Designed miniproteins, single chains, continued (2). Designs and how they scored, part 94

Each design is a single chain, and the fold is of that chain. pLDDT is the mean over its residues in the fold that is shown.

## One batch from the design tools (miniprotein)

Design m7274
Fold by ESMFold2-Fast:
Structure m7274 (fold): chain A 76 residues (1-76)
Amino acid sequence: SEEEKEAIKRWTLEMMRLMGETSDEIIEVRKKGKKEGLSQEEIDKRIEEVVKRGKEEVAALNKELEATLAEIRAKQ
């Protein structure tokens, strides 16, 4: 349906935004850490925190899409 297409389109755009923001944050953490003389272990820990938050946001977006699609399909 048109409503399902719009929901998937919005999810796709949000996923692309999140992936871009996560990638940019990882690059900045690595760059800043090297500039500030942080150990590789400390840089890696900070990157792991960024990745963990990104995974949690992906899971939330997926649950929201599933709920939205279920509501649209129930009305049809």
Scores: mean pLDDT 87

Design m7275
Fold by ESMFold2-Fast:
Structure m7275 (fold): chain A 71 residues (1-71)
Amino acid sequence: GHMMEKAKEAGEKAAEALAAARERLRAQTGREPTLEQTLFGNRGGQTTLTAGDRRVVITVDYEKGEVKVEE
């Protein structure tokens, strides 16, 4: 259904954002980031990547089909 397509696209975008943030932090710090994930049930989730003094927070909202990246 229409809602499942939005959730799938948001999940794919979140996965791409996660991979990109991981590569950026590796390049900037020379270290593998540590990952902390919080799930908001069926509504979405948030992943925090930390490497050295750098942090990236990725939030996915399945209802809105939105992905937010904060550095």
Scores: mean pLDDT 80

Design m7276
Fold by ESMFold2-Fast:
Structure m7276 (fold): chain A 55 residues (1-55)
Amino acid sequence: SEEVIEAARKYGEALRDPNATDEEVEKAVREYGLKWAEENKDVNPEIYERVKKEA
């Protein structure tokens, strides 16, 4: 979905940005993981529950 694509794009940008802090990268990966897990929670509910706890 658009939300997952947008979150993935932000995570990729953070990874490629040498000025990005560890906190910014961690936030971006958590947001991407949560959006991905929400879209796929019927296929992988265990991943969704794990990501949800980290968010």
Scores: mean pLDDT 74

Design m7277
Fold by ESMFold2-Fast:
Structure m7277 (fold): chain A 58 residues (1-58)
Amino acid sequence: SPLVKMAKKVAELIKQYGKQHSKEEGLQAGLSASDSLYSTDKEAGDIVKEEIEKFKKE
């Protein structure tokens, strides 16, 4: 799915944003993006959520 590919790219950008600004800002952006994608494509939303949960544990 094109949305799954976009979700992976979005997750990478959010992790970079968190590293440049703060982990908390990255986590907030990630949760917002996951929520927005989940309403359109559950798999895309789940991918972002999983990647952000991994980032949270770093």
Scores: mean pLDDT 79

Design m7278
Fold by ESMFold2-Fast:
Structure m7278 (fold): chain A 85 residues (1-85)
Amino acid sequence: AAPTPEQRERLVARMEELLQEAKSDPRVSPETIELLEKALEAVRNGDYPRALALLDEAIRHASAEGRTDLVQRLVELRNELQAAL
């Protein structure tokens, strides 16, 4: 299964918002930002297994950085993507 066009558009919009917030936070590493950029590209390209793997890696990095709010939002996003598959 794959997300509907409406689900995909919502996921992309939420990921773009999260990425802009992460880029504005000096405590978020360049590595976490790169993982989010790659995950967003994977969603745009319809590569949902890759997007899930990249989101899981971004969650691990954000957790190690102590960014609890970012971790929560990434987990919600990851679960929304998984539920749409």
Scores: mean pLDDT 85

Design m7279
Fold by ESMFold2-Fast:
Structure m7279 (fold): chain A 71 residues (1-71)
Amino acid sequence: SESIALGIEVLRRLGLDRAAEAAERAQAIAESRPLDDAAAQAEIAALMAEYYAEAAKVPDEELLREEERVL
């Protein structure tokens, strides 16, 4: 959750608000729904896939630079 929070902040600073929103929604579902809720787990997986796909569009050097600024 802490590493995802850092990722959300980095993506927002890079202007990838949709990816940040997807990760925030995935966290909210994970915190409010049981781990054995198959529908909730599928929704989390889809939202996290969107998050990772958007993060992959940013060069690693850019991500590391923004992470360093957030830390």
Scores: mean pLDDT 73

Design m7280
Fold by ESMFold2-Fast:
Structure m7280 (fold): chain A 94 residues (1-94)
Amino acid sequence: MTREELRRLLEVLRRELERAHREEDRATLRTGLYALAVAAARLDEELEVPAELEPAVEETIRALEENIAAGRAAPEVDEAAIAELEAALAVLRR
């Protein structure tokens, strides 16, 4: 994914998040931010999130923390996948 693609995704997500916020669809907000945080971490790029999305950012951080904990508690630990989620978490906390 390129930086241009990431910016386009942020613009699309902002419009979709305005709609999802109006419809109170928090699951869509969380899923979209999760995907963008992972993509930004892979590009070693900072994710600039609009202030109106801050509640969804907190929910996404919680989901990432839960997935990291679940991955570490799994019978087969995928260290590479966990590292990617930890990098995504760092992007959202930036």
Scores: mean pLDDT 73

Design m7281
Fold by ESMFold2-Fast:
Structure m7281 (fold): chain A 62 residues (1-62)
Amino acid sequence: ASALAAAKAVNAAIKGDYEKAREYLLQVPGVDEERAEEAVKRMKEAGDDLTAISQAVADAVR
């Protein structure tokens, strides 16, 4: 379940839907609002860098 939510967050960020990416991150157990917001910030800074987007999500759900 958490792995699927993280994957959905990455996909939403790739589409530029950061609100949806944040919602998916908050569905992962242990991800609080602060961690989700930091991950969204990193994803916005990554732009179209898929590796950086994936890393930001991975860091948030750890």
Scores: mean pLDDT 80

Design m7282
Fold by ESMFold2-Fast:
Structure m7282 (fold): chain A 71 residues (1-71)
Amino acid sequence: MVTPESIAEAVLEAARALGKERASAAELAQQMGKQGRSAAATAVWDAGRGLGKEVLSAEEAAEYILEHGKS
């Protein structure tokens, strides 16, 4: 099941696995796919577009998803 909380956790885990402070939505989505979280990857693309950023931190993406995913 894809919830804002589970997506935020998946984003933070993907960033940790990549070893990067900031990554593109594509890099995060690809890593999430490798972890079996491909359905949650759409939320990362939405966060990047909503924030108007080509690259974002996992924390920025997670915060956006938690704050706006419940809207």
Scores: mean pLDDT 73

Design m7283
Fold by ESMFold2-Fast:
Structure m7283 (fold): chain A 85 residues (1-85)
Amino acid sequence: ASEEELKALKRRILMSQIFIEAAKRKDYETMKLINDAGSEIAAGADPAQIMRNLLKEVEKLGKENGIDTSKIKKLIEELRAFLES
């Protein structure tokens, strides 16, 4: 596999980990946001920009619904940092 293929695989693994954390909490609204973000990236959107947008939307939902999103936000930031490195 090329280095680009390995980077794409790592991105998919990290996205799956974020989704699993939302699923553990039965946070279906956050799960939908993560799934929509993955679809936008697959359609050719900038992954780093999508992660920045996802972080803002998850933070907003957490505040509106009184849900602890700290773990999910940390995972999104780790993925964003990886994509910008």
Scores: mean pLDDT 79

Design m7284
Fold by ESMFold2-Fast:
Structure m7284 (fold): chain A 98 residues (1-98)
Amino acid sequence: SLEHVELPDKETLEQMIKNAKEREEEVREQFRREGKEEKYDVQVKILEIRLGKEVSEEEIREIAEKVGPLTEEEFEYIKEQLKKSAEKYKEIKKAEEE
């Protein structure tokens, strides 16, 4: 459960982004060979959202559509979870800076 996952510190989050970027060409090539390059983009976008990037409903819908066919209930659940995750990261970051 996300509620039981310890939130990574800034250093860990920055390292995760760096690792994703450094492996971008390699991972994209692997996904491209499988005809699934869009799945890699979805994973990177979810990571950026979790770092407190503000997300529009359109961006969340784009991610959901790339994952596969979702019910309206599943879409709303994902939307709410991504928003809550982003808000939580923003709140923690603000507390650390203040």
Scores: mean pLDDT 57

Design m7285
Fold by ESMFold2-Fast:
Structure m7285 (fold): chain A 145 residues (1-145)
Amino acid sequence: DPVKRTEEYKKELAELIKRLANASEEERGRLREEIERKLREIAIDVLRDLAKHQDPEVRARVDRLIAAFESGDYSSLDPAEQRAYELVKEGIRKGLEVLEEGARKIREDPEQAEKIAEQSAAKAIGYVSEGAADAIVALAEALRA
């Protein structure tokens, strides 16, 4: 159920934002890495869901893109797949920035922590989903060029 998975990801990210807001400087580094891994997990899930009903060639390209994210090796990607990789990576980067800003706002206003965490989590998922969707579009358009 995509709705249940999105709800679970929102809860997990909201908890990570609250932990980031209360973390020591040393703990912030580890939490940033944990958040980046979670955002990559979300991006991969969105890519898989969007690919299910695509042309088989687009699906094969998405599978290569997912493998590149899972391995960290993007050297075998063609130029269109590299473009798609950068679009997903940009979505993840924007998501991380939103979550870091959310943690800063929680430190300034702890009474609003739950609301800030929920809004920041939703916005971060939005950027990651946008990056994944843009990647699918880029891969599909490359087949027509």
Scores: mean pLDDT 88

Design m7286
Fold by ESMFold2-Fast:
Structure m7286 (fold): chain A 79 residues (1-79)
Amino acid sequence: MEISKEVQEALEILYETGRRKIEEAGEVTEELKEIGKKFTEKLQKAKSDKEMLEIVLETLKELGASEEDLERVEELLKK
């Protein structure tokens, strides 16, 4: 299974946001671990690129991502 360019870009945004949140906290908090577990479970069950993009967007919201990062993924969802 090859991931689409849109899904790949969304995952890069997610990983960048996650990295920044870990750096800000100085550790991988229990909340961050829980968010990661839920993300992985949902992603494994996703059946389309749209579902994967929606999962990334919801996970970014749970992480408290910036409005700019949310807008980037939202634009990928519209295409």
Scores: mean pLDDT 80

Design m7287
Fold by ESMFold2-Fast:
Structure m7287 (fold): chain A 55 residues (1-55)
Amino acid sequence: GEINEESIRKAAESPVGALVVARELGASAEEALAIANLPDQEDRVRALLALKERA
């Protein structure tokens, strides 16, 4: 499906969701794990949006 801001915010509600979307956006396993380990949803959203901008 299309990865947009709404889907990113939804995924960022959990570390696992953030990990999956980061990998779909082309992040390495290391980068995706770093994003998943961010403590707050908003930090995960910002990291995923930055990945989308690079894609």
Scores: mean pLDDT 81

Design m7288
Fold by ESMFold2-Fast:
Structure m7288 (fold): chain A 105 residues (1-105)
Amino acid sequence: MVEKLEEVAKKLEEKLEEIEKEEDPEKKAKRLKEILEEYQEEVLEAEEALVEAEKILRTSKDEEELKKAEELREAALRVLGKYFQLVIEYILLNPELRKELAQLF
């Protein structure tokens, strides 16, 4: 599981680098939407892994189990962090989404 999450995080990082090189805002927004839709399932898996890791970290007294849970937590947070960075990039390129966020405050 940790290895799978680290691979997903690496792929998301490569997608972020691709997006940073795109200078056309319309093409950039289209690519971001496609990437966000493509990785939605992997993000849900990362959220589930984070919940499981946090549970082990709170309840376990076994040093080896705690170490594995911390590795799982770190891997899941890398996936979530990269994905949310892509979400923020998409929101910033879409004026209507920025207006919707402003209404929540």
Scores: mean pLDDT 82

Design m7289
Fold by ESMFold2-Fast:
Structure m7289 (fold): chain A 73 residues (1-73)
Amino acid sequence: SSAIDRLEKAAVAYLTDPRLPEERRIALVVEEARKVDLTDEDLARIREALEKAGVPEAVRERVLARLRELMEA
């Protein structure tokens, strides 16, 4: 619970930070996600949070694809 709450907040913060290049924003989210045992429910929760935060669809899909890769590893 606390780990996924931290990841959600970090994902929103990094992906909405205009000071960071897109590739770096995504990399930081992926690095935080490595600390969490992600489930499909967690991915759905993150998708909803990113959509609510106004993260562009293309960026949301790139992040979610990277997170799905971590689940398959």
Scores: mean pLDDT 84

Design m7290
Fold by ESMFold2-Fast:
Structure m7290 (fold): chain A 88 residues (1-88)
Amino acid sequence: DLLEKLKEEVKKKVEELLKDIEENGLSPEEMEKKIEEIIEELHKKFPQFSRELIRALLELELAKKLGYDESVIEGLEKKIEELIRELE
């Protein structure tokens, strides 16, 4: 299942990003740049999935790890479900 492989890769990339933040203290601008680089890398590996879906998956994993409000997490989960439905 390519979607399950994408979700696994997203989780790994988020764990790597969080470690980089902990070790190097990234600014919001540096963090966004790294997120864009991750999106481009994952889109190259999984071209069948939109950059928007990949970003939403990254944002969901980051929100969960950083303890964002439940409403933010639920909104991201709903967006991901809608984007997945567009893929049939």
Scores: mean pLDDT 82

Design m7291
Fold by ESMFold2-Fast:
Structure m7291 (fold): chain A 113 residues (1-113)
Amino acid sequence: MKKKELEEKSKEILIEMAEELRRRARELGVEEAARLAEEALRYAKEGKLAEALEKLAEALEELARASSDPVERNGALYAAELLREMAEAYKTEHKTLVEYLEEKKKKAEEEYK
């Protein structure tokens, strides 16, 4: 897959994630998380993938702070950490979301052996 195709696929995934997170934040009444998810959606549509990932992570951290459910809180914090790691990989190594996920899958298979 060409780098432009990987970036376009990554953009589509980030748009979907941002729209879903914005919807979930609104359902839960977490206004700040909804605002951050809307900002992430804007960055994703502009092709600013690292900035979109960082804003999605911030939105998930706000959802975690608002949640009293340990499963929901821990899940959101884990997802936020993963998104921040993806943003850093894109900034430093120009690694797309798709390439990052494929590399993580390969490493997980090695850890399970």
Scores: mean pLDDT 79

Design m7292
Fold by ESMFold2-Fast:
Structure m7292 (fold): chain A 84 residues (1-84)
Amino acid sequence: MEEVERVERELREIERRANELIREMDERLARASSPEERAAILDETGRRLEELVRRREEVAREHPEAWQEVEERLQRRVTEEAQR
């Protein structure tokens, strides 16, 4: 697998998991009936989101050239969208 495509896939997976965690948090908070249950949900979600942030930073550090290529691809997409 190409390094750039692996980094892009990792970033999309991190974003997907972050969005999923936030959605699950909202659903769990809506069903929570006690302050203690709500605090536990927030603590668990916060910790998992922090792990995803650290993983994103680690990917950038381990694959700096592939990271820059992914950023360039995103910039090209933004430029194309701006022309529409």
Scores: mean pLDDT 78

Design m7293
Fold by ESMFold2-Fast:
Structure m7293 (fold): chain A 68 residues (1-68)
Amino acid sequence: HMEEEKKKLIEEAESLQKKADNTRALGDEAVARAQAAGKPESAEAIRQAMDDTVASLEKKAEELKKKI
């Protein structure tokens, strides 16, 4: 049923947003540690990977929400 499908989309969107939030928190810590260790190239690579992952997860969550 359509109602069941919409509920599943909401739950999946919320799960993806939580994963994005967690990825950002862990990524920020990793970036800070790399910078403190004097590895700015590693920090930049971690930041880029984290930003790309978070953006992908948030975009998927938003696309699912638009289908509700």
Scores: mean pLDDT 82

Design m7294
Fold by ESMFold2-Fast:
Structure m7294 (fold): chain A 66 residues (1-66)
Amino acid sequence: MITFEVEVQGVPVKFTIDGTKVTYEILGKATPEQVAAAKELAAQIEKYVKGLEEQKKELEERKKQE
């Protein structure tokens, strides 16, 4: 599981990647447009991560052993 915080259209959003699933959590007060932007970004990241799942498995094993 990888978690990181970024600012999406001026609002802080926490993204969590668990395998190929990407979830988002709005950490501040957001408009519907900002929420939609965060959701869209999460969906794009999820598609990208799914394509790289096998490569990330190898990196995860190495990080967990350290």
Scores: mean pLDDT 74

Design m7295
Fold by ESMFold2-Fast:
Structure m7295 (fold): chain A 98 residues (1-98)
Amino acid sequence: AKVVLDVGKGKVKKVVVENLGTADATVTVTATGKDGKKTVSGKVKAGEKLVLPLDVEADKLEVEATPLNGSGTFKVTATVEKDGKIEKKEATFKVVKE
């Protein structure tokens, strides 16, 4: 499952993904801007947080989480710098087993 965060025109400093579920997960974050796409990935254990530094200008962030052997709930926090100000954008999404 995937969540899309509209960050407008800003520099994404980092994305924190919290695994609120009971299964370990693989997380992929794709930042898309005028200069292309940057993708970072990692594994996050059940109940843990994954910090993914980006430091790229982006218009949107796509966060995809794939839980291993289960359903999951994930909280995403993006730290975005605009006009010298730091803003946080948050979303929570669920992954259900098909």
Scores: mean pLDDT 80

Design m7296
Fold by ESMFold2-Fast:
Structure m7296 (fold): chain A 79 residues (1-79)
Amino acid sequence: DLTEEQLKNLILGRVAALTDDPELIARAERILEKATKEQLNEIYKDLDKIESDAVKNKLTPEEREAKVRELIDKYEKKL
């Protein structure tokens, strides 16, 4: 059982591993500050899917970043 703060730190680290875009990383940080623990767990699972897809389908850095952008857009609309 991860604490809310541990979840936020893990999510941010995973986002930073998928994109070098500082604007996208900053947007992710803002989402995490507003997200409930339930939403943090949902984001964490969505990142698992992106990472799994990146490995299985050999996604390029650009394709990985596009998936992260889609995820961020999704949660910005909900928060």
Scores: mean pLDDT 84

Design m7297
Fold by ESMFold2-Fast:
Structure m7297 (fold): chain A 75 residues (1-75)
Amino acid sequence: DSVARIKQLTDDIQNQIAAALKAGDIDKAEELALESLSPDAPESFKQALLDAVRNGDSSKASALLQQSTDASIAT
């Protein structure tokens, strides 16, 4: 089930990003966020995700990653 796998991978990355932010490891959170994005993701989306991570807004970062995952599932 490819949908379940995509969801699991997204949940794992979101949890790792949240853990890094909670630890104050912004560099690690940025690295994980960028690695989770498609290479063809819009630059504006990448900037929004990095801004959320840099601000420690794990909820916004999670929402952006979920938005990307939902788009992949819908396609």
Scores: mean pLDDT 73

Design m7298
Fold by ESMFold2-Fast:
Structure m7298 (fold): chain A 58 residues (1-58)
Amino acid sequence: MDEILAESEKRLEEAYSPQMARDLIDSLRRMIAAIDRLISSTREELEAYNERLKAEAA
């Protein structure tokens, strides 16, 4: 019984932990890319907004 539990723990750590880590990293990479795109989009929109404000203040 104890031997089976120890083996299960080892297998869980090896099978699930590395796989979960990889899936997590992949998810994080996708999230980072999405955030980076959002920042770029927001920056461009902010620049356009600032230019509009300048034109209106003229």
Scores: mean pLDDT 72

Design m7299
Fold by ESMFold2-Fast:
Structure m7299 (fold): chain A 96 residues (1-96)
Amino acid sequence: LKEEVSKLPKIYQKLYKKLEEVVAPLPKELKERILNAFLLKMKEDESRITSVEQEIGVILRYIGIILEIELLLKKKDYEGLEAFLRKEFGELLDIV
């Protein structure tokens, strides 16, 4: 996981680190599931970026995802968290 993150552009590494901090209080299994889905999504999106506008949009979306996860965790809305994760990551949540 750490080796794969180190191969990403620096901005994505910073976003991953921020999400890692946000999910730190969660049980290990759930934490790893979220972080793995986020990493896979960043890898998938990176392969499809063809313009600066797309890159900016993708980065803003990742910031939004991190902020929403943080908000849901602060509210202790674990049902809303699962629904949000499924909406954003889909099948990527089930890749182990």
Scores: mean pLDDT 81

Design m7300
Fold by ESMFold2-Fast:
Formats: sequence, structure tokens, C-alpha cells
Structure m7300 (fold): chain A 66 residues (1-66)
Amino acid sequence: ALVVSEEDLRRAAEAVGLSGEEGIRTVDLVVKGWAAGMSQRDIARMTGLSVGAVSTIVRIAEEAMA
């Protein structure tokens, strides 16, 4: 399972222009969808984010695990 801290979720939210608890919740949904094997396109459709924003969030989450 992807282990991502709340601080990493906040950093990912800031990187895609999201803020506050709502931004963190959206990023958490992206990370959980990615961990569950969803494509970036399906996650973008589910969250209303662009594929580019989803890609940025996934990259930050993967970097946080390294």
C-alpha cells in the first residue's frame, strides 16, 4: 500500500493549486485511486481534475515513498 503522510498530501495539493482540508481530501482520493490500480484518466474523471494534475499528485506521492 502507498504510505503518504498528511504533509505530503498537503504538498501535492499546493502543487496543483488546491488548498485547505478540501484540497487535501481530493489529493487523498487521487492517491487511493492510484493505489487501487485506477488509471490517471479514470481518477481525473472521478475527481474533476486534469490528467496533468493527477500525474503531478501521483509523482509527489511516489517521491514521498522513496
Scores: mean pLDDT 78

Design m7301
Fold by ESMFold2-Fast:
Structure m7301 (fold): chain A 58 residues (1-58)
Amino acid sequence: SNEEIREIAKEILGENFVDAEKLPSGVLVIRVKKRPPVSKYIELMKKTGVRALKLEVL
């Protein structure tokens, strides 16, 4: 669910996290305050099982 996805993203990104949603296409959209390091992208994909991630920086 999108609520579970938000909890995972918040755990990984902490204070940098703004919002997250998994689209019906399977793309995970993550909104952040600043660009996170590459290691965080890998961790998000691994924990959520998504094959595509879109990052939106506010």
Scores: mean pLDDT 81

Design m7302
Fold by ESMFold2-Fast:
Structure m7302 (fold): chain A 82 residues (1-82)
Amino acid sequence: SKEKLAEAVLQSYRTAGVMLGAREIDKADREIGAEVMRAASESVEKGIQLALEKASPDVAKKIEEIVKEMEERGKKSAEAIK
């Protein structure tokens, strides 16, 4: 259904946001970056939370911005499927 497709598109963008955030952490600390990616594979929300908790304040702010941008793009793409 269109509804399931819209949900899948939104979830794909959310996952992409977490993966991009994990790359920013990986640049500073590969071990923490890997932990965030593993958490994200179980739950996107867990991945985001872990990233924000373990990252330095500057990196956490950048991750929050990346996730918000990807979520906004995902919502617009999902609405276009209506």
Scores: mean pLDDT 75

Design m7303
Fold by ESMFold2-Fast:
Structure m7303 (fold): chain A 99 residues (1-99)
Amino acid sequence: MEEKEREELKKKLEELNSKTDNKLDVDKVLENTSLETLKDLIAFLELSLRIQELKEKGAPSEEVERLVDATIAALKAGKPVAYFLENPEEARRIAEAAP
C-alpha cells in the first residue's frame, strides 16, 4: 500500500513540478518528506495552482504566487510553509534555484 501510494504521489508531484518550471528534485522531496506532509503540501500546491489558472483578474495574483513559492521552498528545504510565508524573499530565491 505505501509503495503504491508513494508512486501515485511521485507522479502527481512530477506533474505539478512541470507546471512550476521543474523547480523541484522530486526524488529528494520524496526521501526527505513524510507521506502525510507530502500529501498536504501537494494538495496545497494543487489548490494554489488552480487559483492561479483562473482567468479572473480580481484574484490577488501576488498572494497566489507567494503561496506557490512558499510551498515549493518548503518541499525543497524541509521547513514549514508558514516560515516561507513570513520570509517571501527567501522563499522565492529557493523556489527559483536549480533543483
Scores: mean pLDDT 72

Design m7304
Fold by ESMFold2-Fast:
Structure m7304 (fold): chain A 87 residues (1-87)
Amino acid sequence: MSEEEKEGIELVAESSMALIGLAAMTLSLDKLPEEVAREIEELHRRIAELVNEAVKAYEQGDLEKVKELTKEAKELYERARKLYEEA
């Protein structure tokens, strides 16, 4: 693989691991305030959409798009993690 292809797959893998972490958080949303639980569920859905689009961009060789989508996914993941930890 080229270094660019390797970077792309590493970004997709990292974002996918974050999505798995969010899925684990959703198993305990019943312990959180309803408003916080709803926001985390919405963030999880948005991150899943971004990760799916990043995978498509990677398959198309659009590494700039992979970087943009995975960056947005990471920012949303950090928000979800903060909401979960502060609840």
Scores: mean pLDDT 79

Design m7305
Fold by ESMFold2-Fast:
Structure m7305 (fold): chain A 79 residues (1-79)
Amino acid sequence: SLRERLRETRELLEEAIEALEEGDVEKAIELVQKAREVSRTEPLVSESLERAIELLKEGRVEEAKELLRNTIRFIDLIL
């Protein structure tokens, strides 16, 4: 269901933020990519996560973390 996919996406994004706090950018990218695949049918979430992946690949870690936190907030509003 959509609710289950959004909840899974949220959990993956929390894990990605934790990985970034530990300095593991590669793991964070993998988690965000998985979250994007799970939420592929939700354009606003999917687009936000694609942007976060771009920021992480550019080394813009703090901007990526803020975007991921904002995406979690958005998911919480629609759950």
Scores: mean pLDDT 88

Design m7306
Fold by ESMFold2-Fast:
Structure m7306 (fold): chain A 113 residues (1-113)
Amino acid sequence: MKSLGLELYQTYFSKYMDLTGSKEVTLKNGKKVKLPSLYEFVTRAWGDPALFPTTARPLMPLDEYIDWLVDVIKNNHPDLPYDVPQEVKDMSDEELKKAVREFIDYVLLTAPA
C-alpha cells in the first residue's frame, strides 16, 4: 500500500513543484517558466519567504501549519500550478490531514536543516 502523503508528492507536487527549489517546466507554447517549490508556495502565502526555505522550523506550530495546508488544498488555491485530483478534494479533513502530515514528515526528512 502506498503512503498517501508520498503518493501526493510523487504524483502531483513533484511533477510541478519540488521540496527546496523551483521546478522549470516547458509549456506547450515553448516558454520555460519556473513553478514555485512547495516551500516557496507555503512561505509566500505565510508571509516569511526568507526563513522558511532554508530552515526546517515553521514559524507556527506543526499541527496549525498542517491544518492551514489542508485548507489550501481543499480550497484549490488558484495559484497552484497543478490540478488537485477530485478524489483528493473529496477526502475527509482527517484523511487529508493525515496525508499532509506524512508529506510534511517526508519533507522534513529530506530538506536541509
Scores: mean pLDDT 49

Design m7307
Fold by ESMFold2-Fast:
Structure m7307 (fold): chain A 65 residues (1-65)
Amino acid sequence: SIEELFKKQALAIGKQEGLENIEVEIRDNDIYVKAKGSPEAFKAAEKKITELAQALGFGKVYGYE
């Protein structure tokens, strides 16, 4: 499904930007990314994941530890 493809891509983006222990959940069309990482890693990952989410018709992206 598009959600499973999105989750795979979001996980890959997070890993590339330096996030660890990444969990991606989609609730009410919004994206929740739970991970461990530096503030810089979160900022970079959230930017790229937000761009992907918006392109695919998803809502807001929330990164948290």
Scores: mean pLDDT 86

Design m7308
Fold by ESMFold2-Fast:
Parts: C-alpha cells; sequence; structure tokens
Structure m7308 (fold): chain A 74 residues (1-74)
C-alpha cells in the first residue's frame, strides 16, 4: 500500500542518517544495529519467514558487519 511505501521510505532515510552519524563518530555498533533493523523491516515487508531466507540474511548481516567494521576503521 501507499502507507507501507511511505513508511519504508521514511525508515530508509532514518537509517541513512544514522549510518552517516555513526561513521562520523566511529560507532560501528550503532551502524550495525541500524542495518539490522532495516533488514528486519525489509524481511517482514517481503514475507521472508523461511529458515533458508533467515540463513541467507544472517550471512549477509555477517558480511555487512565485516564491511562496516572496516569502514569505521575497527
Amino acid sequence: SAAQQEAMEKLKKEVQETLQKAFAEGDAETALKAVEEYMKALMEQLGLTSEEDKEKYELALEAYREQIAKLVAA
């Protein structure tokens, strides 16, 4: 629905702002939490509830964790 699309666009902007602030402050943990919350919202929006989908997204989260840590100079 239009309301769901507006909510997702708002969340995307909030996550982007949080990531920019976290990178500026060197806070890898806050950046990771923002990415995790965004991915969870996307999974719920797309109806991805299978164990296979969860495993794939856990692997993606681990890759994001490594990349964010490098970007924040951890």
Scores: mean pLDDT 73

